# Designed miniproteins, single chains, continued (3), part 16

Each design is a single chain, and the fold is of that chain. pLDDT is the mean over its residues in the fold that is shown.

## One batch from the design tools (miniprotein)

Design m8560
Fold by ESMFold2-Fast:
Structure m8560 (fold): chain A 69 residues (1-69)
Amino acid sequence: MLDREEALKLAEEIVERLAENLKLSDSEKQEALRLAHERIDEKFKTQPTLSRLEVEFLVAKAVQEVLSK
């Protein structure tokens, strides 16, 4: 289980990896990172920890939202 700092660090690492693999622009990468942080912060309002899979899912949703625009 990850605390907020660990979850945000993992999200940044996943976004960086996906940005490289999917060849996202700098603006798309920054937007995906912003959305991922926002989604993680919302979860921490109602629960004290996140699993690695939950962080991966939230980041995937953020990246999908950026790519669908």
Scores: mean pLDDT 84

Design m8561
Fold by ESMFold2-Fast:
Structure m8561 (fold): chain A 78 residues (1-78)
Amino acid sequence: PPIAADTAERLRKLIEQHGSVDKAVKEIEREEREELEARVEEIAKERGLSLESARAALEAAAKIRGVAARIEAEWLLE
């Protein structure tokens, strides 16, 4: 299963920096949540959603990104 080269590099650096896959995955999930929260009002307006619905969607997206990052780490490290 493929992963992007930039994703692999980011994962390797985070694993090295934090010393574990679990911590690297949590960092990626945190970054995704922060990025989406910075844009939540724009996302809500663009998608025609309430702020509450947009926040629920970004929380789900951050969790999905965390799961994806763990799978990517498994592909990277075997």
Scores: mean pLDDT 76

Design m8562
Fold by ESMFold2-Fast:
Structure m8562 (fold): chain A 111 residues (1-111)
Amino acid sequence: MTRIGLVGAGRAGRVAARRLAELAREGRVEIVAVADGDEAALAEVAAFLREQGIDPETILAPNTPEGGREAVRRMAEAGAEAIVAAVSNEEVRLAIAEEARRLGVEARGVG
């Protein structure tokens, strides 16, 4: 079972959270953390996941390359083995992928 961190709680993040919740119900993944710079969007995704019986750590980090790197580091500390980057900004996605690679964590982008 792969331990997943989700970066991005916007439209793409909500789609990703729905799919990850399905995989978690199948016993294929565990969602350990969710991160976004928008506190309201983060709260909505966390509430959806809790309704599915999933209690992820919530990480408020700005939607910048530096914020993306910090989110990945905190997710790795929470035990994430893979990161799903549901962010539309290319520089943020690249920063997430670079930090994940540095930490030996798998990264996938959707956005």
Scores: mean pLDDT 87

Design m8563
Fold by ESMFold2-Fast:
Structure m8563 (fold): chain A 86 residues (1-86)
Amino acid sequence: MTVILKATGLSEEQIESIRRTAEGLRASGTPVSVEVRGDEVVVTAENADAAASMALLGVAVDLYLRGHSLETKVEGDTITLTVKPA
């Protein structure tokens, strides 16, 4: 399945943390793209396995616990995690 994380209102430290997570997923063989625009990050993991899916969900949940909102959307085999300032 494909997992997409869309996060906005991020600190520089949060962006760096997300980049490191994506690098780890890519090193493990998961095709991952990362796009950064100001305080926004979009991570797309195609053919995500359980480990990759849990890693991206974990990032979304961590941001939620740090005061962001979290919305999940499932369309076919694509899961989109949208994180915004609360």
Scores: mean pLDDT 83

Design m8564
Fold by ESMFold2-Fast:
Structure m8564 (fold): chain A 56 residues (1-56)
Amino acid sequence: MTEEQRVNQVLARVAEEGLRAPDGLDLRALAREALREHGGDVERASEAVIERVRAA
């Protein structure tokens, strides 16, 4: 799986939770950062992005 495919998978998981990104929040940038922080683990990165969206 490419890095871009992993980013898209994280974004799909956020969408599945029914969450909408607040205006000005770059979900794609957050997904890349979370994937780097979690060693490319899509599930952990998705959880991190979901928590961040919920907190915003």
Scores: mean pLDDT 78

Design m8565
Fold by ESMFold2-Fast:
Structure m8565 (fold): chain A 59 residues (1-59)
Amino acid sequence: SLEELKRYADELIDKAKNKEEAEKVPQEVGKRAIDLGFSAEEIAELGKYVREKVKEKFG
């Protein structure tokens, strides 16, 4: 579900040691969303969510 992917993103961001590692998270989450058959709109929403989370921790 979309909620499970958001949780997955949160876990990856928490594990990121620096901004460089955190910037890889949108790509990893996007790849998983495509594999699970999410729509382009859902993938865009996930991308926005992940980018905002990265800014909160490393911005």
Scores: mean pLDDT 80

Design m8566
Fold by ESMFold2-Fast:
Structure m8566 (fold): chain A 55 residues (1-55)
Amino acid sequence: SKEKEIKETTDWLYKNHPLAKGKSKEEIEKIVQKAFEEAKSRADFYPLLLELLEK
C-alpha cells in the first residue's frame, strides 16, 4: 500500500540517510508524502525526495 511504502521509506531515511539527519521522523514522513503526491512519475520520485530533504 502507499501508506506502507511511505512508512518504510521514512524509517529507512531516518536510520540511513545523511540528509534526514537532524529531522524528526514526523518531518521526514511529511517530506516522503509530499514527494509521492508531487512526483509525476516513478523516475521523478527519488530526485524530488532528495531536493525536499536538502538543507
Scores: mean pLDDT 79

Design m8567
Fold by ESMFold2-Fast:
Structure m8567 (fold): chain A 68 residues (1-68)
Amino acid sequence: MDKAIAAGQAVAEIVRSDPAEAARLARELGLPGSLGEEIARLARERRTDAERQAFGALVNRATNLLIE
């Protein structure tokens, strides 16, 4: 949990500091909205195991794309 939260915070930091990169990540991940909006949605709605897995997968994918 803590690692997923830390990674989510790191992705949120990128959204804040580089919105162009955040928009590119949203497109790369196939998100219908902005990366920040999707992270906020999943963070609020993480009530099921499937939603928690989706949040973790989104954060991991975004982090991996940024590390290259």
Scores: mean pLDDT 60

Design m8568
Fold by ESMFold2-Fast:
Structure m8568 (fold): chain A 65 residues (1-65)
Amino acid sequence: SDAELEREIENLRKGLETAKKEKSLTIAKAVIHDAEELLKRAKGELREEVERILKEAKELYQELS
């Protein structure tokens, strides 16, 4: 359901915030993986949101590497 997907995207957002705050490569990598999995299911505006989070997580991973 969209409600379950929205909850998963919210958890993904919180993961990205934690990765930024803690400067954690491990959490950034986990966010990238989870975002790529959600892109297989997300459509429309939800897909755009996941793509934005994935982009930010990849940028963070590159900065921390």
Scores: mean pLDDT 88

Design m8569
Fold by ESMFold2-Fast:
Structure m8569 (fold): chain A 63 residues (1-63)
Amino acid sequence: MKLSPEEAANAAFVVKVMTGLTGLQADEVARLLVEGASPEEIAERFGLDPSLIEKAVEIAKKM
């Protein structure tokens, strides 16, 4: 999923709040989202549910 840098930063912040990821891990999530990584790829890397990544992106785009 390819996001703008602003959308990716917002989505990564939502993931951080929901999961307790560190700032460095949230920065990595934002980078992967900008690069067009799928929710499944990001979720697998951090041991998360893909649905959680998709929901975070949805929230970020609506805000």
Scores: mean pLDDT 81

Design m8570
Fold by ESMFold2-Fast:
Structure m8570 (fold): chain A 60 residues (1-60)
Amino acid sequence: SPVDEEAAEYAKELSEKAYEKYKSELEGKPAEEARELTLKILEELDKEMAEKRAELEKKY
């Protein structure tokens, strides 16, 4: 669907930007701390994606 297609593109861009931003910080952390930071990043991305999907559903 158009909603799923635009959401997928947005998710890809959002994930790429987050990866570039946090890559250096993650590489410097012990494995346990890197996992915890990754989970927090994913939670923030999930919230942003939910908001984007809600907007797209109203437009389509």
Scores: mean pLDDT 80

Design m8571
Fold by ESMFold2-Fast:
Structure m8571 (fold): chain A 60 residues (1-60)
Amino acid sequence: SDHEKLLQLIGQILRLIGDMFDIELARRRGVISEAEADRQIAELEAQIAALLEQIDAIFG
């Protein structure tokens, strides 16, 4: 159902936000460079954007 798909997509977005937190923590600890952190954050932002488009398609 659309409701179940929506909850699954929201769950995926929340996990990606958690991954962004881990990347920011790695940046603050000096484990990765600012450039590498920015690159990984941009990749996660693109994945979130694709999931948001799937949510929009449910309401379209």
Scores: mean pLDDT 89

Design m8572
Fold by ESMFold2-Fast:
Structure m8572 (fold): chain A 102 residues (1-102)
Amino acid sequence: VTLTQPASVSAKEGETVTLTSTASTDVNGQIAWYKQKPGEEKELLIYNTSTLAEGVDSRFSGSGSGTNFTLTISNLKKEDEATYYAYDLKTLTWGSGTKLTV
């Protein structure tokens, strides 16, 4: 499986942003989303398409099915500026990552 993400997305503080990942084949909803800031480890945000990880802000949500998956971040904060990676939990495959600028 290949997970394709846009290289970069820009948004303003207070906006809602939608980040997408397209899989080369159906992944049966086994998509996770991770956040990574420069010099930091990847932080799990969402798993199994739409399940929010413990301790993660409810401004984050996931949706999707088949080959198209979305991470939505509402009420953007400057601290949300990071690279976001989709991850296929079945094939252990990382997406290309999207750099979010706020």
Scores: mean pLDDT 85

Design m8573
Fold by ESMFold2-Fast:
Structure m8573 (fold): chain A 74 residues (1-74)
Amino acid sequence: DTQALLDEARRIAEEVVDEVEKKTGVKLSPEERQRIIDAAVRAAMRAYSQGKTPEEVLKAARDAAEKEAERFAK
Protein backbone atom coordinates (compact mmCIF):
# COMPACT_ATOMS: atom_id res chain seq x y z
CA ASP A 1 0.00 0.00 0.00
CA THR A 2 1.81 3.05 -1.35
CA GLN A 3 -0.36 5.52 0.58
CA ALA A 4 0.40 3.79 3.91
CA LEU A 5 4.15 3.92 3.20
CA LEU A 6 3.97 7.61 2.24
CA ASP A 7 1.93 8.38 5.38
CA GLU A 8 4.57 6.61 7.48
CA ALA A 9 7.35 8.51 5.67
CA ARG A 10 5.58 11.76 6.63
CA ARG A 11 5.38 10.61 10.28
CA ILE A 12 9.11 9.82 10.24
CA ALA A 13 9.82 13.30 8.81
CA GLU A 14 7.71 14.90 11.57
CA GLU A 15 9.72 12.91 14.15
CA VAL A 16 12.95 14.24 12.63
CA VAL A 17 11.59 17.80 12.78
CA ASP A 18 10.63 17.33 16.45
CA GLU A 19 14.09 15.88 17.23
CA VAL A 20 15.83 18.86 15.59
CA GLU A 21 13.58 21.37 17.40
CA LYS A 22 14.24 19.63 20.74
CA LYS A 23 18.02 19.49 20.23
CA THR A 24 18.46 23.04 18.87
CA GLY A 25 15.78 24.75 20.97
CA VAL A 26 14.62 26.46 17.77
CA LYS A 27 11.16 26.06 16.23
CA LEU A 28 11.37 25.46 12.49
CA SER A 29 9.18 27.55 10.18
CA PRO A 30 6.27 25.86 8.37
CA GLU A 31 8.29 26.13 5.13
CA GLU A 32 11.37 24.49 6.68
CA ARG A 33 9.17 21.75 8.17
CA GLN A 34 7.54 21.15 4.77
CA ARG A 35 10.92 20.92 3.01
CA ILE A 36 11.99 18.13 5.40
CA ILE A 37 8.68 16.30 4.85
CA ASP A 38 8.93 16.71 1.06
CA ALA A 39 12.49 15.32 1.09
CA ALA A 40 11.37 12.24 3.04
CA VAL A 41 8.32 11.57 0.82
CA ARG A 42 10.36 12.04 -2.38
CA ALA A 43 13.03 9.60 -1.14
CA ALA A 44 10.35 7.07 -0.14
CA MET A 45 8.65 7.32 -3.57
CA ARG A 46 11.99 6.83 -5.35
CA ALA A 47 12.95 3.81 -3.21
CA TYR A 48 9.49 2.28 -3.70
CA SER A 49 9.70 2.73 -7.50
CA GLN A 50 13.09 0.94 -7.41
CA GLY A 51 11.49 -2.15 -5.79
CA LYS A 52 12.97 -1.60 -2.33
CA THR A 53 11.38 -3.31 0.69
CA PRO A 54 9.09 -1.28 3.02
CA GLU A 55 11.90 -1.19 5.61
CA GLU A 56 14.36 0.18 3.02
CA VAL A 57 11.76 2.72 1.79
CA LEU A 58 11.26 4.06 5.32
CA LYS A 59 15.02 4.13 5.97
CA ALA A 60 15.46 6.19 2.78
CA ALA A 61 12.77 8.57 4.07
CA ARG A 62 14.51 9.01 7.45
CA ASP A 63 17.95 9.46 5.86
CA ALA A 64 16.58 12.13 3.49
CA ALA A 65 14.74 13.94 6.31
CA GLU A 66 17.87 13.99 8.50
CA LYS A 67 20.01 15.21 5.56
CA GLU A 68 17.57 18.06 4.82
CA ALA A 69 17.33 18.94 8.55
CA GLU A 70 21.13 19.44 8.63
CA ARG A 71 20.62 22.55 6.46
CA PHE A 72 18.60 24.21 9.24
CA ALA A 73 20.91 23.15 12.08
CA LYS A 74 23.71 25.34 10.73
Scores: mean pLDDT 83

Design m8574
Fold by ESMFold2-Fast:
Structure m8574 (fold): chain A 92 residues (1-92)
Amino acid sequence: SMEKYEEVDRLLEEAERLLEEAKRLLKEGGSLEEVKRLLEEAERLLEEARRLAKELLKDPEADVTRAIGRLLRVIGLEIDLELLKEELKKRE
């Protein structure tokens, strides 16, 4: 279903937005509590996106190339999330 691809893309867009906000707050010396909240929300969205992307890979009627593309985007944002979590730990 096209709707599953649209849902993954929506989750990825929102997760990326939250990670960009967290990066900005860390650069500006903003609230570490707010950074933590943004990273926790981004993690939840990425977990859901990963689940849906894996379901797309199991669907024999799905475009496997598109499904792989979404999973690679999830992995890229998960790497950004882990780097931001490590930066947050250094500031606590």
Scores: mean pLDDT 87

Design m8575
Fold by ESMFold2-Fast:
Structure m8575 (fold): chain A 80 residues (1-80)
Amino acid sequence: MEKEAQELIREAEELARQVREMGDSKGAEEVLELVQQAREALEKGDVEKALELANRAVLLGQGRLNDALRKQQEQQRLSL
């Protein structure tokens, strides 16, 4: 379970990096805040809380990345 939480944390960090690269610095920061809280929970031995926070970070990151991708596609709509 600890390994699962660590894997989700890594996934959320990668999503935050992609979100920032797409120009959403605020979204990336919000994802990283949840990642930091998940890491704190792991350090305290609260694996269940870490899993919950890491899952929330991944879901937020996915949503922010999807929004950023839609905005990028909108900028290219004139080619249609």
Scores: mean pLDDT 82

Design m8576
Fold by ESMFold2-Fast:
Structure m8576 (fold): chain A 86 residues (1-86)
Amino acid sequence: LKKQITELQKAGKSQDEIVKVFVEKLKLDQETTANLIEGFNEKGYDLVNTAAVIEHSLKNRPDQVSALAEIGVNIRNGKTLEEILA
């Protein structure tokens, strides 16, 4: 995932096109994927770093995809990571 996102950014692809790759790779719906990306961006993660975190989590814990999606939604809705994990 990280490598594909990096290559898309270097090719000048829009964020919408990059989000579509996340949807295809994560098998999540578009809204959930967008919320996840926005949540990580609010934490200071760009798209490449977001992809790296997701790829690492999926390698070690496949079920982390659902947890990451929930974190993204909650951060986007104004919750901090500390509040979500409390």
Scores: mean pLDDT 68

Design m8578
Fold by ESMFold2-Fast:
Structure m8578 (fold): chain A 56 residues (1-56)
Amino acid sequence: MDAEEAFEIGYKLGKTEKDPEVLSKKGRELAEELVAQGKEEAAEALQRGVAYGRAS
């Protein structure tokens, strides 16, 4: 997963998940998995996507 793909996944999650607690938990878990895989830039992009999706 590259940073662009991770951002898109986070953006969709932020737009579709309306419960802020569930959104935060899902976003954190996905980002932690990416960091564990050495994909730190993708993890940051995912979290940005979540924030922008939630704000949209």
Scores: mean pLDDT 82

Design m8579
Fold by ESMFold2-Fast:
Structure m8579 (fold): chain A 80 residues (1-80)
Amino acid sequence: KKREEAIKNLLKGEKAYQNGDYETAVKYYEKAVKFAEESGDLELTALAYRNLADAYRKLGDTQKAEEWERKAQEVERRAA
């Protein structure tokens, strides 16, 4: 359930990102992060963190982008 919700929100975020709507992409990626974390799927959680970081970088929020990139790298190291 939570894993499926994370994937749905990632897909919605990706669609918004591709359309250049980075604010909407952030909203969907934030939902994806929450569901991915609750699912316990570390690879999905890292993916959600990276997508959220990319969206923040497109919005010019470099500080938030770097924070989420760091969290993604930490989760990726734990998943390996």
Scores: mean pLDDT 86

Design m8580
Fold by ESMFold2-Fast:
Structure m8580 (fold): chain A 95 residues (1-95)
Amino acid sequence: SADERARALLARAEELLEEARKALKEAKEALAAGDLEAARAAAERAVELAEEALKLAREALKLATSKELRFRAIGLILAAIGLLLEAERILKEVG
């Protein structure tokens, strides 16, 4: 069903967001240590992961027929946008 496909996309988006959070943490730690190259690489990784999660969460939102799945998709979209903004700030700081 569309809801089963939405659940699978949301599960994958959640996995990608967890990986993005780990990459963002690595970027912040590298930036604090003055390792600009490591900070850039980790922040770029966080952007890639968060962008993929955002695509999957948006697709899940289109497929979701239940309020529960729609709210879950919206939550993941907002989380992905937040991670993207944080990673973009780090990339701006590293130049």
Scores: mean pLDDT 92

Design m8581
Fold by ESMFold2-Fast:
Structure m8581 (fold): chain A 93 residues (1-93)
Amino acid sequence: TQVYEFLVNPVVDTADGTIEYLESVVTIDDKITFRFRARRTTRDGVVATGEGIAVAETPEQAREITHEVVAEMLDLLLNTREDNAHHRVERRL
């Protein structure tokens, strides 16, 4: 079992506030599992959190699915108007 950290932008500015990457981890066992957590804070004080999980059998599949999970989570966070909302995105190959 090996654990790796990804390159992430720890804080991303948006028109309505910030998105912060709280944690990202890759675990390699029988499969490759990518997990990340992110938090969005608006200027109005609305906070939304998310957890993304991608599971694949090869590094190439893991990169592709990870990109899709991250993109979907960012879209969900950017479009969230509800305070204390939590999103979860999971994809498995």
Scores: mean pLDDT 74

Design m8582
Fold by ESMFold2-Fast:
Structure m8582 (fold): chain A 61 residues (1-61)
Amino acid sequence: SLNQLIADLVEEALARSKAGADPEELAQWVRDKLLQAGASPELADRIAELVRRAAEHVKAG
């Protein structure tokens, strides 16, 4: 389901952010995966923005 994909992408993005991945690159990756799965642009942008902010907090400590 789309909800399961969102959960899986968020977990993977969090793991990659802890490994030093760039927040903007993670946000773009999540957005692209959601759009490929048929998510609306509005939903994809919203989830990508949440991922970017979370990854920035991880990077900041």
Scores: mean pLDDT 86

Design m8583
Fold by ESMFold2-Fast:
Structure m8583 (fold): chain A 58 residues (1-58)
Amino acid sequence: SAIQEEDRRALEFVKRIKDPARALAYARALVARLRASPEADPALIEEAEALVRELEAR
């Protein structure tokens, strides 16, 4: 769906952010948005949450 395609593009955008603090802020916002959406792909939520954990490791 268009929503799932947009969500995947958002995750790919976050992965390209070079500033770790900005990447973490965007990743957390994305996870919150995906969790609030019934249309969200569970695999994409898991990937976004994994990214947050990687960025939090500093």
Scores: mean pLDDT 82

Design m8584
Fold by ESMFold2-Fast:
Structure m8584 (fold): chain A 61 residues (1-61)
Amino acid sequence: MTPGERLARLLELVSERWQDLSPEQRAQVAALLGEAFRALRAGDHERALALIDEAERVLAA
């Protein structure tokens, strides 16, 4: 799966779970998503994937 495809999947999961997230989880996920978008725009696919993995971990907690 490409970083863009994984980011799209993450956005779907965030949308599904947004109302169930704590304020702290929402802030953390929003920050990680912003950083992942910046990494993708910079062509840093490795960093983007790492940030997506971190955001998925926050959502799973």
Scores: mean pLDDT 82

Design m8585
Fold by ESMFold2-Fast:
Structure m8585 (fold): chain A 66 residues (1-66)
Amino acid sequence: TIRELFERLVEVGKRLNELKPVASEEEVEKIREAMGKAYEALKAGDVEAARRHIEEAEKLVEEVEK
């Protein structure tokens, strides 16, 4: 649902804030870009696009956390 996708996007934002001190500027920018695209898709009601962009943001966060 849109609510679940929004909750996942909020979680990505929290994880990004925790990673900011150790993440590169490029890594932060890529995550923010994916989050922005997800938010735009959520506003448009495009659940499929929102899910894809959230999955990309989650993947980018996971790569930094490793």
Scores: mean pLDDT 82

Design m8586
Fold by ESMFold2-Fast:
Structure m8586 (fold): chain A 65 residues (1-65)
Amino acid sequence: SAAAQARLAALQAQHSARMKEINALIDEIYARKGDVLTAEEVAELSRRGAELGRISAEIERLEQA
């Protein structure tokens, strides 16, 4: 349906935006020249990764419909 295609496009755009945010965070960590990730950085990356995973799963579900 047109509604499903619009939802899919919106989710793909959201996925791209979240990927850009994660990459920006990784770039910040790299610019810090840290030897290891802090607990806060690990938690933030884990939260963002989980959200990206949920969006990806919904995209896959809609593509299989």
Scores: mean pLDDT 83

Design m8587
Fold by ESMFold2-Fast:
Structure m8587 (fold): chain A 65 residues (1-65)
Amino acid sequence: HMTEEKFEEEKKKLKEAIEKGELDEEEKKAAEEILNLTPEEALKLQALRNGVSEAEADARLEKLK
């Protein structure tokens, strides 16, 4: 669960940044969107962060279903 663990740590950092009010409006909105993602959407974003294309990330999620 390396991908899941990384995402959980990322969510922790985002929650702290939101709590401290250090983010601008756009960054706060993006952070809140990430926190509200389903597990499948979170895996897709993690794949995108690792440099895979959106189409490839979608194909990987489809195979897992």
Scores: mean pLDDT 66

Design m8588
Fold by ESMFold2-Fast:
Structure m8588 (fold): chain A 72 residues (1-72)
Amino acid sequence: MEEDEEKLIDYLQEVGGISREEARKILESMTDEEKEKLLKHIENVKAGKPDIELAKMLGRENLVKAIEKELK
């Protein structure tokens, strides 16, 4: 549980170039299903898949825009 939260925060911080606190706010806006999909994406990134694809699958425009804006 806490380990999964840390993985999600670390991933959003790394990909988005955002603070840990900002990553936590993004997580707070996500459903449990969306968090599970993001965890699956972290595993897929190790296989060379792009993060933006999962963000679009989550159906969260704000998440996609936040990631794209920070990565820019």
Scores: mean pLDDT 63

Design m8589
Fold by ESMFold2-Fast:
Structure m8589 (fold): chain A 55 residues (1-55)
Amino acid sequence: SLERIAEAAQEVVLEYSREHGGQGPTQAELVARIAERAGVPAEVVADVFYNPAPA
């Protein structure tokens, strides 16, 4: 799960940056896109990135 979220995050950030002229997404947009790509709920993605857990 964490590995897939990390992979999705890198791809989302890179693609979003390319599509939007080097601009990064907002936290909400980033979380939503990663959740869709990784196939996990947005709340799980948010917890991983903004409330880093030991696992």
Scores: mean pLDDT 72

Design m8590
Fold by ESMFold2-Fast:
Structure m8590 (fold): chain A 87 residues (1-87)
Amino acid sequence: VSPVERALAFFRALLDHYRAQGLRPSVEALADLAVALLRDLITRERLSEAQVAEWLAGLAALLREHGYSDEEVAAVVAAVRAAARAA
């Protein structure tokens, strides 16, 4: 299993956990979590640019699957892209 697949599985599990609790994470909370996971992946796993692109695509798909709007998804993806460029 790739580092990106593991991180996406972890993010999915977090979203499922919050949904089970009747909680909907804010766009800001999702962006913070996604940025933290990406920074950890870049630091620990030495992610390539292709793997960062895979993370962004998977994250967008996962958020849409969990009922987030296109606007909310775009905001989270923009935050992650900004963090990837800064790392």
Scores: mean pLDDT 81

Design m8591
Fold by ESMFold2-Fast:
Structure m8591 (fold): chain A 77 residues (1-77)
Amino acid sequence: MTVTATVVVDTGRPLTPEQAEALRAKADEIAATLPGVLSVEVRAEGDTVTFHVTAENRQALAEAALRLSKAALDIAA
């Protein structure tokens, strides 16, 4: 059965349009390359980024959450 989670990352500052675009591209890459990840939705608002992740199992969900959180912080730096 599929599992879903919402991952919220506080970037400390609003993302630029270029950073938001890079993050969406990275989220799409993670969804395409990580086994068991079905979809990732990205919302960037103010100083927070929210990811809605759907995965086949809890292990894929946890791996996606870690990679997405790291990507958001790396892009915001």
Scores: mean pLDDT 83

Design m8592
Fold by ESMFold2-Fast:
Structure m8592 (fold): chain A 88 residues (1-88)
Amino acid sequence: MTDEELEELLIERAIKDAERVGGDREKQEELLAEYQRDADKLDEIVRELRETLDEEKQRELLRLINELMAKKDLSPEKAYEEALKRLK
Protein backbone atom coordinates (compact mmCIF):
# COMPACT_ATOMS: atom_id res chain seq x y z
CA MET A 1 0.00 0.00 0.00
CA THR A 2 1.25 3.50 -0.82
CA ASP A 3 1.41 6.24 1.83
CA GLU A 4 -1.10 8.18 -0.30
CA GLU A 5 -3.64 5.31 -0.26
CA LEU A 6 -3.15 4.92 3.49
CA GLU A 7 -3.70 8.66 4.10
CA GLU A 8 -6.92 8.61 2.03
CA LEU A 9 -8.39 5.71 4.03
CA LEU A 10 -7.46 7.35 7.35
CA ILE A 11 -8.93 10.68 6.20
CA GLU A 12 -12.24 8.94 5.33
CA ARG A 13 -12.32 7.42 8.81
CA ALA A 14 -11.51 10.78 10.44
CA ILE A 15 -14.32 12.52 8.50
CA LYS A 16 -16.87 9.86 9.50
CA ASP A 17 -15.74 9.99 13.14
CA ALA A 18 -15.92 13.81 13.16
CA GLU A 19 -19.47 13.63 11.78
CA ARG A 20 -20.45 11.19 14.57
CA VAL A 21 -18.99 13.27 17.47
CA GLY A 22 -20.07 16.63 16.03
CA GLY A 23 -19.12 19.65 18.12
CA ASP A 24 -18.79 17.67 21.39
CA ARG A 25 -15.29 18.55 22.67
CA GLU A 26 -15.20 15.73 25.24
CA LYS A 27 -15.98 13.12 22.56
CA GLN A 28 -13.42 14.74 20.23
CA GLU A 29 -10.70 14.36 22.90
CA GLU A 30 -11.70 10.71 23.47
CA LEU A 31 -11.53 10.08 19.71
CA LEU A 32 -8.01 11.59 19.49
CA ALA A 33 -6.83 9.37 22.37
CA GLU A 34 -8.27 6.37 20.49
CA TYR A 35 -6.37 7.36 17.33
CA GLN A 36 -3.09 7.52 19.30
CA ARG A 37 -3.68 4.05 20.79
CA ASP A 38 -4.56 2.69 17.33
CA ALA A 39 -1.38 4.20 15.83
CA ASP A 40 0.78 2.49 18.48
CA LYS A 41 -0.92 -0.87 17.87
CA LEU A 42 -0.63 -0.50 14.09
CA ASP A 43 3.13 0.10 14.47
CA GLU A 44 3.39 -3.16 16.45
CA ILE A 45 1.47 -5.06 13.76
CA VAL A 46 3.61 -3.59 10.95
CA ARG A 47 6.78 -4.66 12.80
CA GLU A 48 5.38 -8.21 13.25
CA LEU A 49 4.39 -8.47 9.57
CA ARG A 50 7.90 -7.48 8.42
CA GLU A 51 9.42 -10.30 10.50
CA THR A 52 6.89 -13.09 9.79
CA LEU A 53 5.51 -12.68 6.24
CA ASP A 54 6.90 -12.28 2.74
CA GLU A 55 6.75 -8.83 1.09
CA GLU A 56 3.70 -9.59 -1.08
CA LYS A 57 1.59 -10.84 1.86
CA GLN A 58 2.73 -7.87 3.98
CA ARG A 59 1.38 -5.44 1.35
CA GLU A 60 -1.95 -7.27 1.06
CA LEU A 61 -2.46 -7.51 4.84
CA LEU A 62 -1.49 -3.88 5.48
CA ARG A 63 -3.85 -2.70 2.74
CA LEU A 64 -6.74 -4.74 4.15
CA ILE A 65 -5.99 -3.73 7.77
CA ASN A 66 -6.07 -0.03 6.87
CA GLU A 67 -9.22 -0.49 4.77
CA LEU A 68 -11.02 -2.27 7.63
CA MET A 69 -9.91 0.37 10.14
CA ALA A 70 -11.09 3.20 7.87
CA LYS A 71 -14.38 1.71 6.63
CA LYS A 72 -15.56 -0.39 9.61
CA ASP A 73 -13.94 1.59 12.47
CA LEU A 74 -12.17 -1.52 13.75
CA SER A 75 -9.23 -1.43 16.15
CA PRO A 76 -5.87 -2.44 14.60
CA GLU A 77 -6.01 -5.80 16.41
CA LYS A 78 -9.54 -6.60 15.18
CA ALA A 79 -8.68 -5.41 11.66
CA TYR A 80 -5.60 -7.67 11.72
CA GLU A 81 -7.68 -10.72 12.75
CA GLU A 82 -10.31 -10.00 10.09
CA ALA A 83 -7.61 -9.44 7.43
CA LEU A 84 -5.99 -12.80 8.26
CA LYS A 85 -9.36 -14.57 7.88
CA ARG A 86 -9.92 -13.00 4.45
CA LEU A 87 -6.47 -14.02 3.14
CA LYS A 88 -6.95 -17.70 4.07
Scores: mean pLDDT 72

Design m8593
Fold by ESMFold2-Fast:
Structure m8593 (fold): chain A 68 residues (1-68)
Amino acid sequence: SEDEKKAEELVKRIRELLRRYAAATGPERQAILDEILKIVREISELPEDLQTKVFAEIERLAAEVAAA
């Protein structure tokens, strides 16, 4: 479905931003957080089932990045 494709796109964008955040300092870090917040808003527009799956994947990715 289009919602599933959108969910995949949002996960890919978050994955990239989380990796960039881990390498960034200062003002770039804040800019990346602002982009992440925009994507979180887009996730909130998805069906609840897809929201749950996307947020679970984001938690996994954030833990992976924090461990690196």
Scores: mean pLDDT 83

Design m8594
Fold by ESMFold2-Fast:
Structure m8594 (fold): chain A 60 residues (1-60)
Amino acid sequence: SLEEELGELFLKVEEKIREAMKTDPSKAREISKLFREAMKAYENGDYEKAIELFKKALEL
């Protein structure tokens, strides 16, 4: 389901932020910005945009 996909992406991005904080604070900040934008899209009910933003965060 969309909810399951969103939950999995959320956890993956959180993990990526944690790892980036150890080695590249600048990249961690960029990933965190996309994470916040994805959460805002989710809160607005825009699940497609939330998925897109989470995937962009994972590509960094």
Scores: mean pLDDT 87

Design m8595
Fold by ESMFold2-Fast:
Structure m8595 (fold): chain A 73 residues (1-73)
Amino acid sequence: MEEEIERVREALREAAEKDPWFRENILDHAKRVHGIEDEEEALEYMARLAVEMHKGGLEGSRAIAAQQAADAA
């Protein structure tokens, strides 16, 4: 699990570096909503959620979908 989280975290870091929309609207938004000031902590949080979804988290998928719906409001 930790090794998978690290791989996803690296992919998210690359996305944040290459895509300003992702940085501003996904990463920075997640930081604000969850009260995370450190970029590395936010990336780890997002990576853990992604890995939980992949490992059979229908519940995790629903939580992320609900959060994204709240963000759109």
Scores: mean pLDDT 72

Design m8596
Fold by ESMFold2-Fast:
Structure m8596 (fold): chain A 64 residues (1-64)
Amino acid sequence: MKTLKIDLKGKEELRDYLKALVEGLGGSATYNEKENVLIATVPEEAVEPLKRYFEALGLKVTEL
């Protein structure tokens, strides 16, 4: 599994949707309200598709 940090600043309304998407792919996600980031742990095969999808939504994604 790999961990992704997703910056939700200005798009906090997507939090629950993105968490559900990660969980649907066999991962897990936690939201840090103070930093407005979602920390997602996903299968390695889901990293590239999720990163591309999140970037298409205008979100900044960092692989940890």
Scores: mean pLDDT 82

Design m8597
Fold by ESMFold2-Fast:
Structure m8597 (fold): chain A 58 residues (1-58)
Amino acid sequence: SARLEELLARTVEALRAGRRDEALRLLHELTKEIETLPEEERNAWLARLEAALSEVAA
């Protein structure tokens, strides 16, 4: 999904830039959209999000 890829990229960018309020808003939008997906696709996107957040935290 192009929208989910855009939201993930924007969330990671905001986190790396220290824009906490924007990052939290984008993360909320991203997780809300992920929750509407079928289980298999939802699990794949949650894994991608977890990997991206781990990379930013390192």
Scores: mean pLDDT 84

Design m8598
Fold by ESMFold2-Fast:
Parts: structure tokens; sequence; C-alpha cells
Structure m8598 (fold): chain A 55 residues (1-55)
């Protein structure tokens, strides 16, 4: 679900506070891919992460 995807993004950001923005986005892509999310859902997760990082 989208809520599960958002929670995945939040957990990666929480677990990796000292990683660069690009490293955080790569970790999100990798974890979402491993969990079987589609390419479109992975891009949505990256969009969520970019929004959180700009806040």
Amino acid sequence: SLSDLYNLVAEVLKENPNASEEEKLELIRKRAEELGYSEKEIELGVTFARAELKS
C-alpha cells in the first residue's frame, strides 16, 4: 500500500541520518525493489523522500 511505501521511506531516513541525499535515495530504491514494488511505486517513494528532505 502507499502507507507501507511511506513507512519504508520514513524508516530508511530514520536509520541513515548521516547518509547523503543520494545515498538515502539509493537505499530507498534498493529496499523497495527487494520488497517487490513496481518502478512507478519506487519513483513515488523517491518523491516522498525528496519532499521530506526539503522540509
Scores: mean pLDDT 82

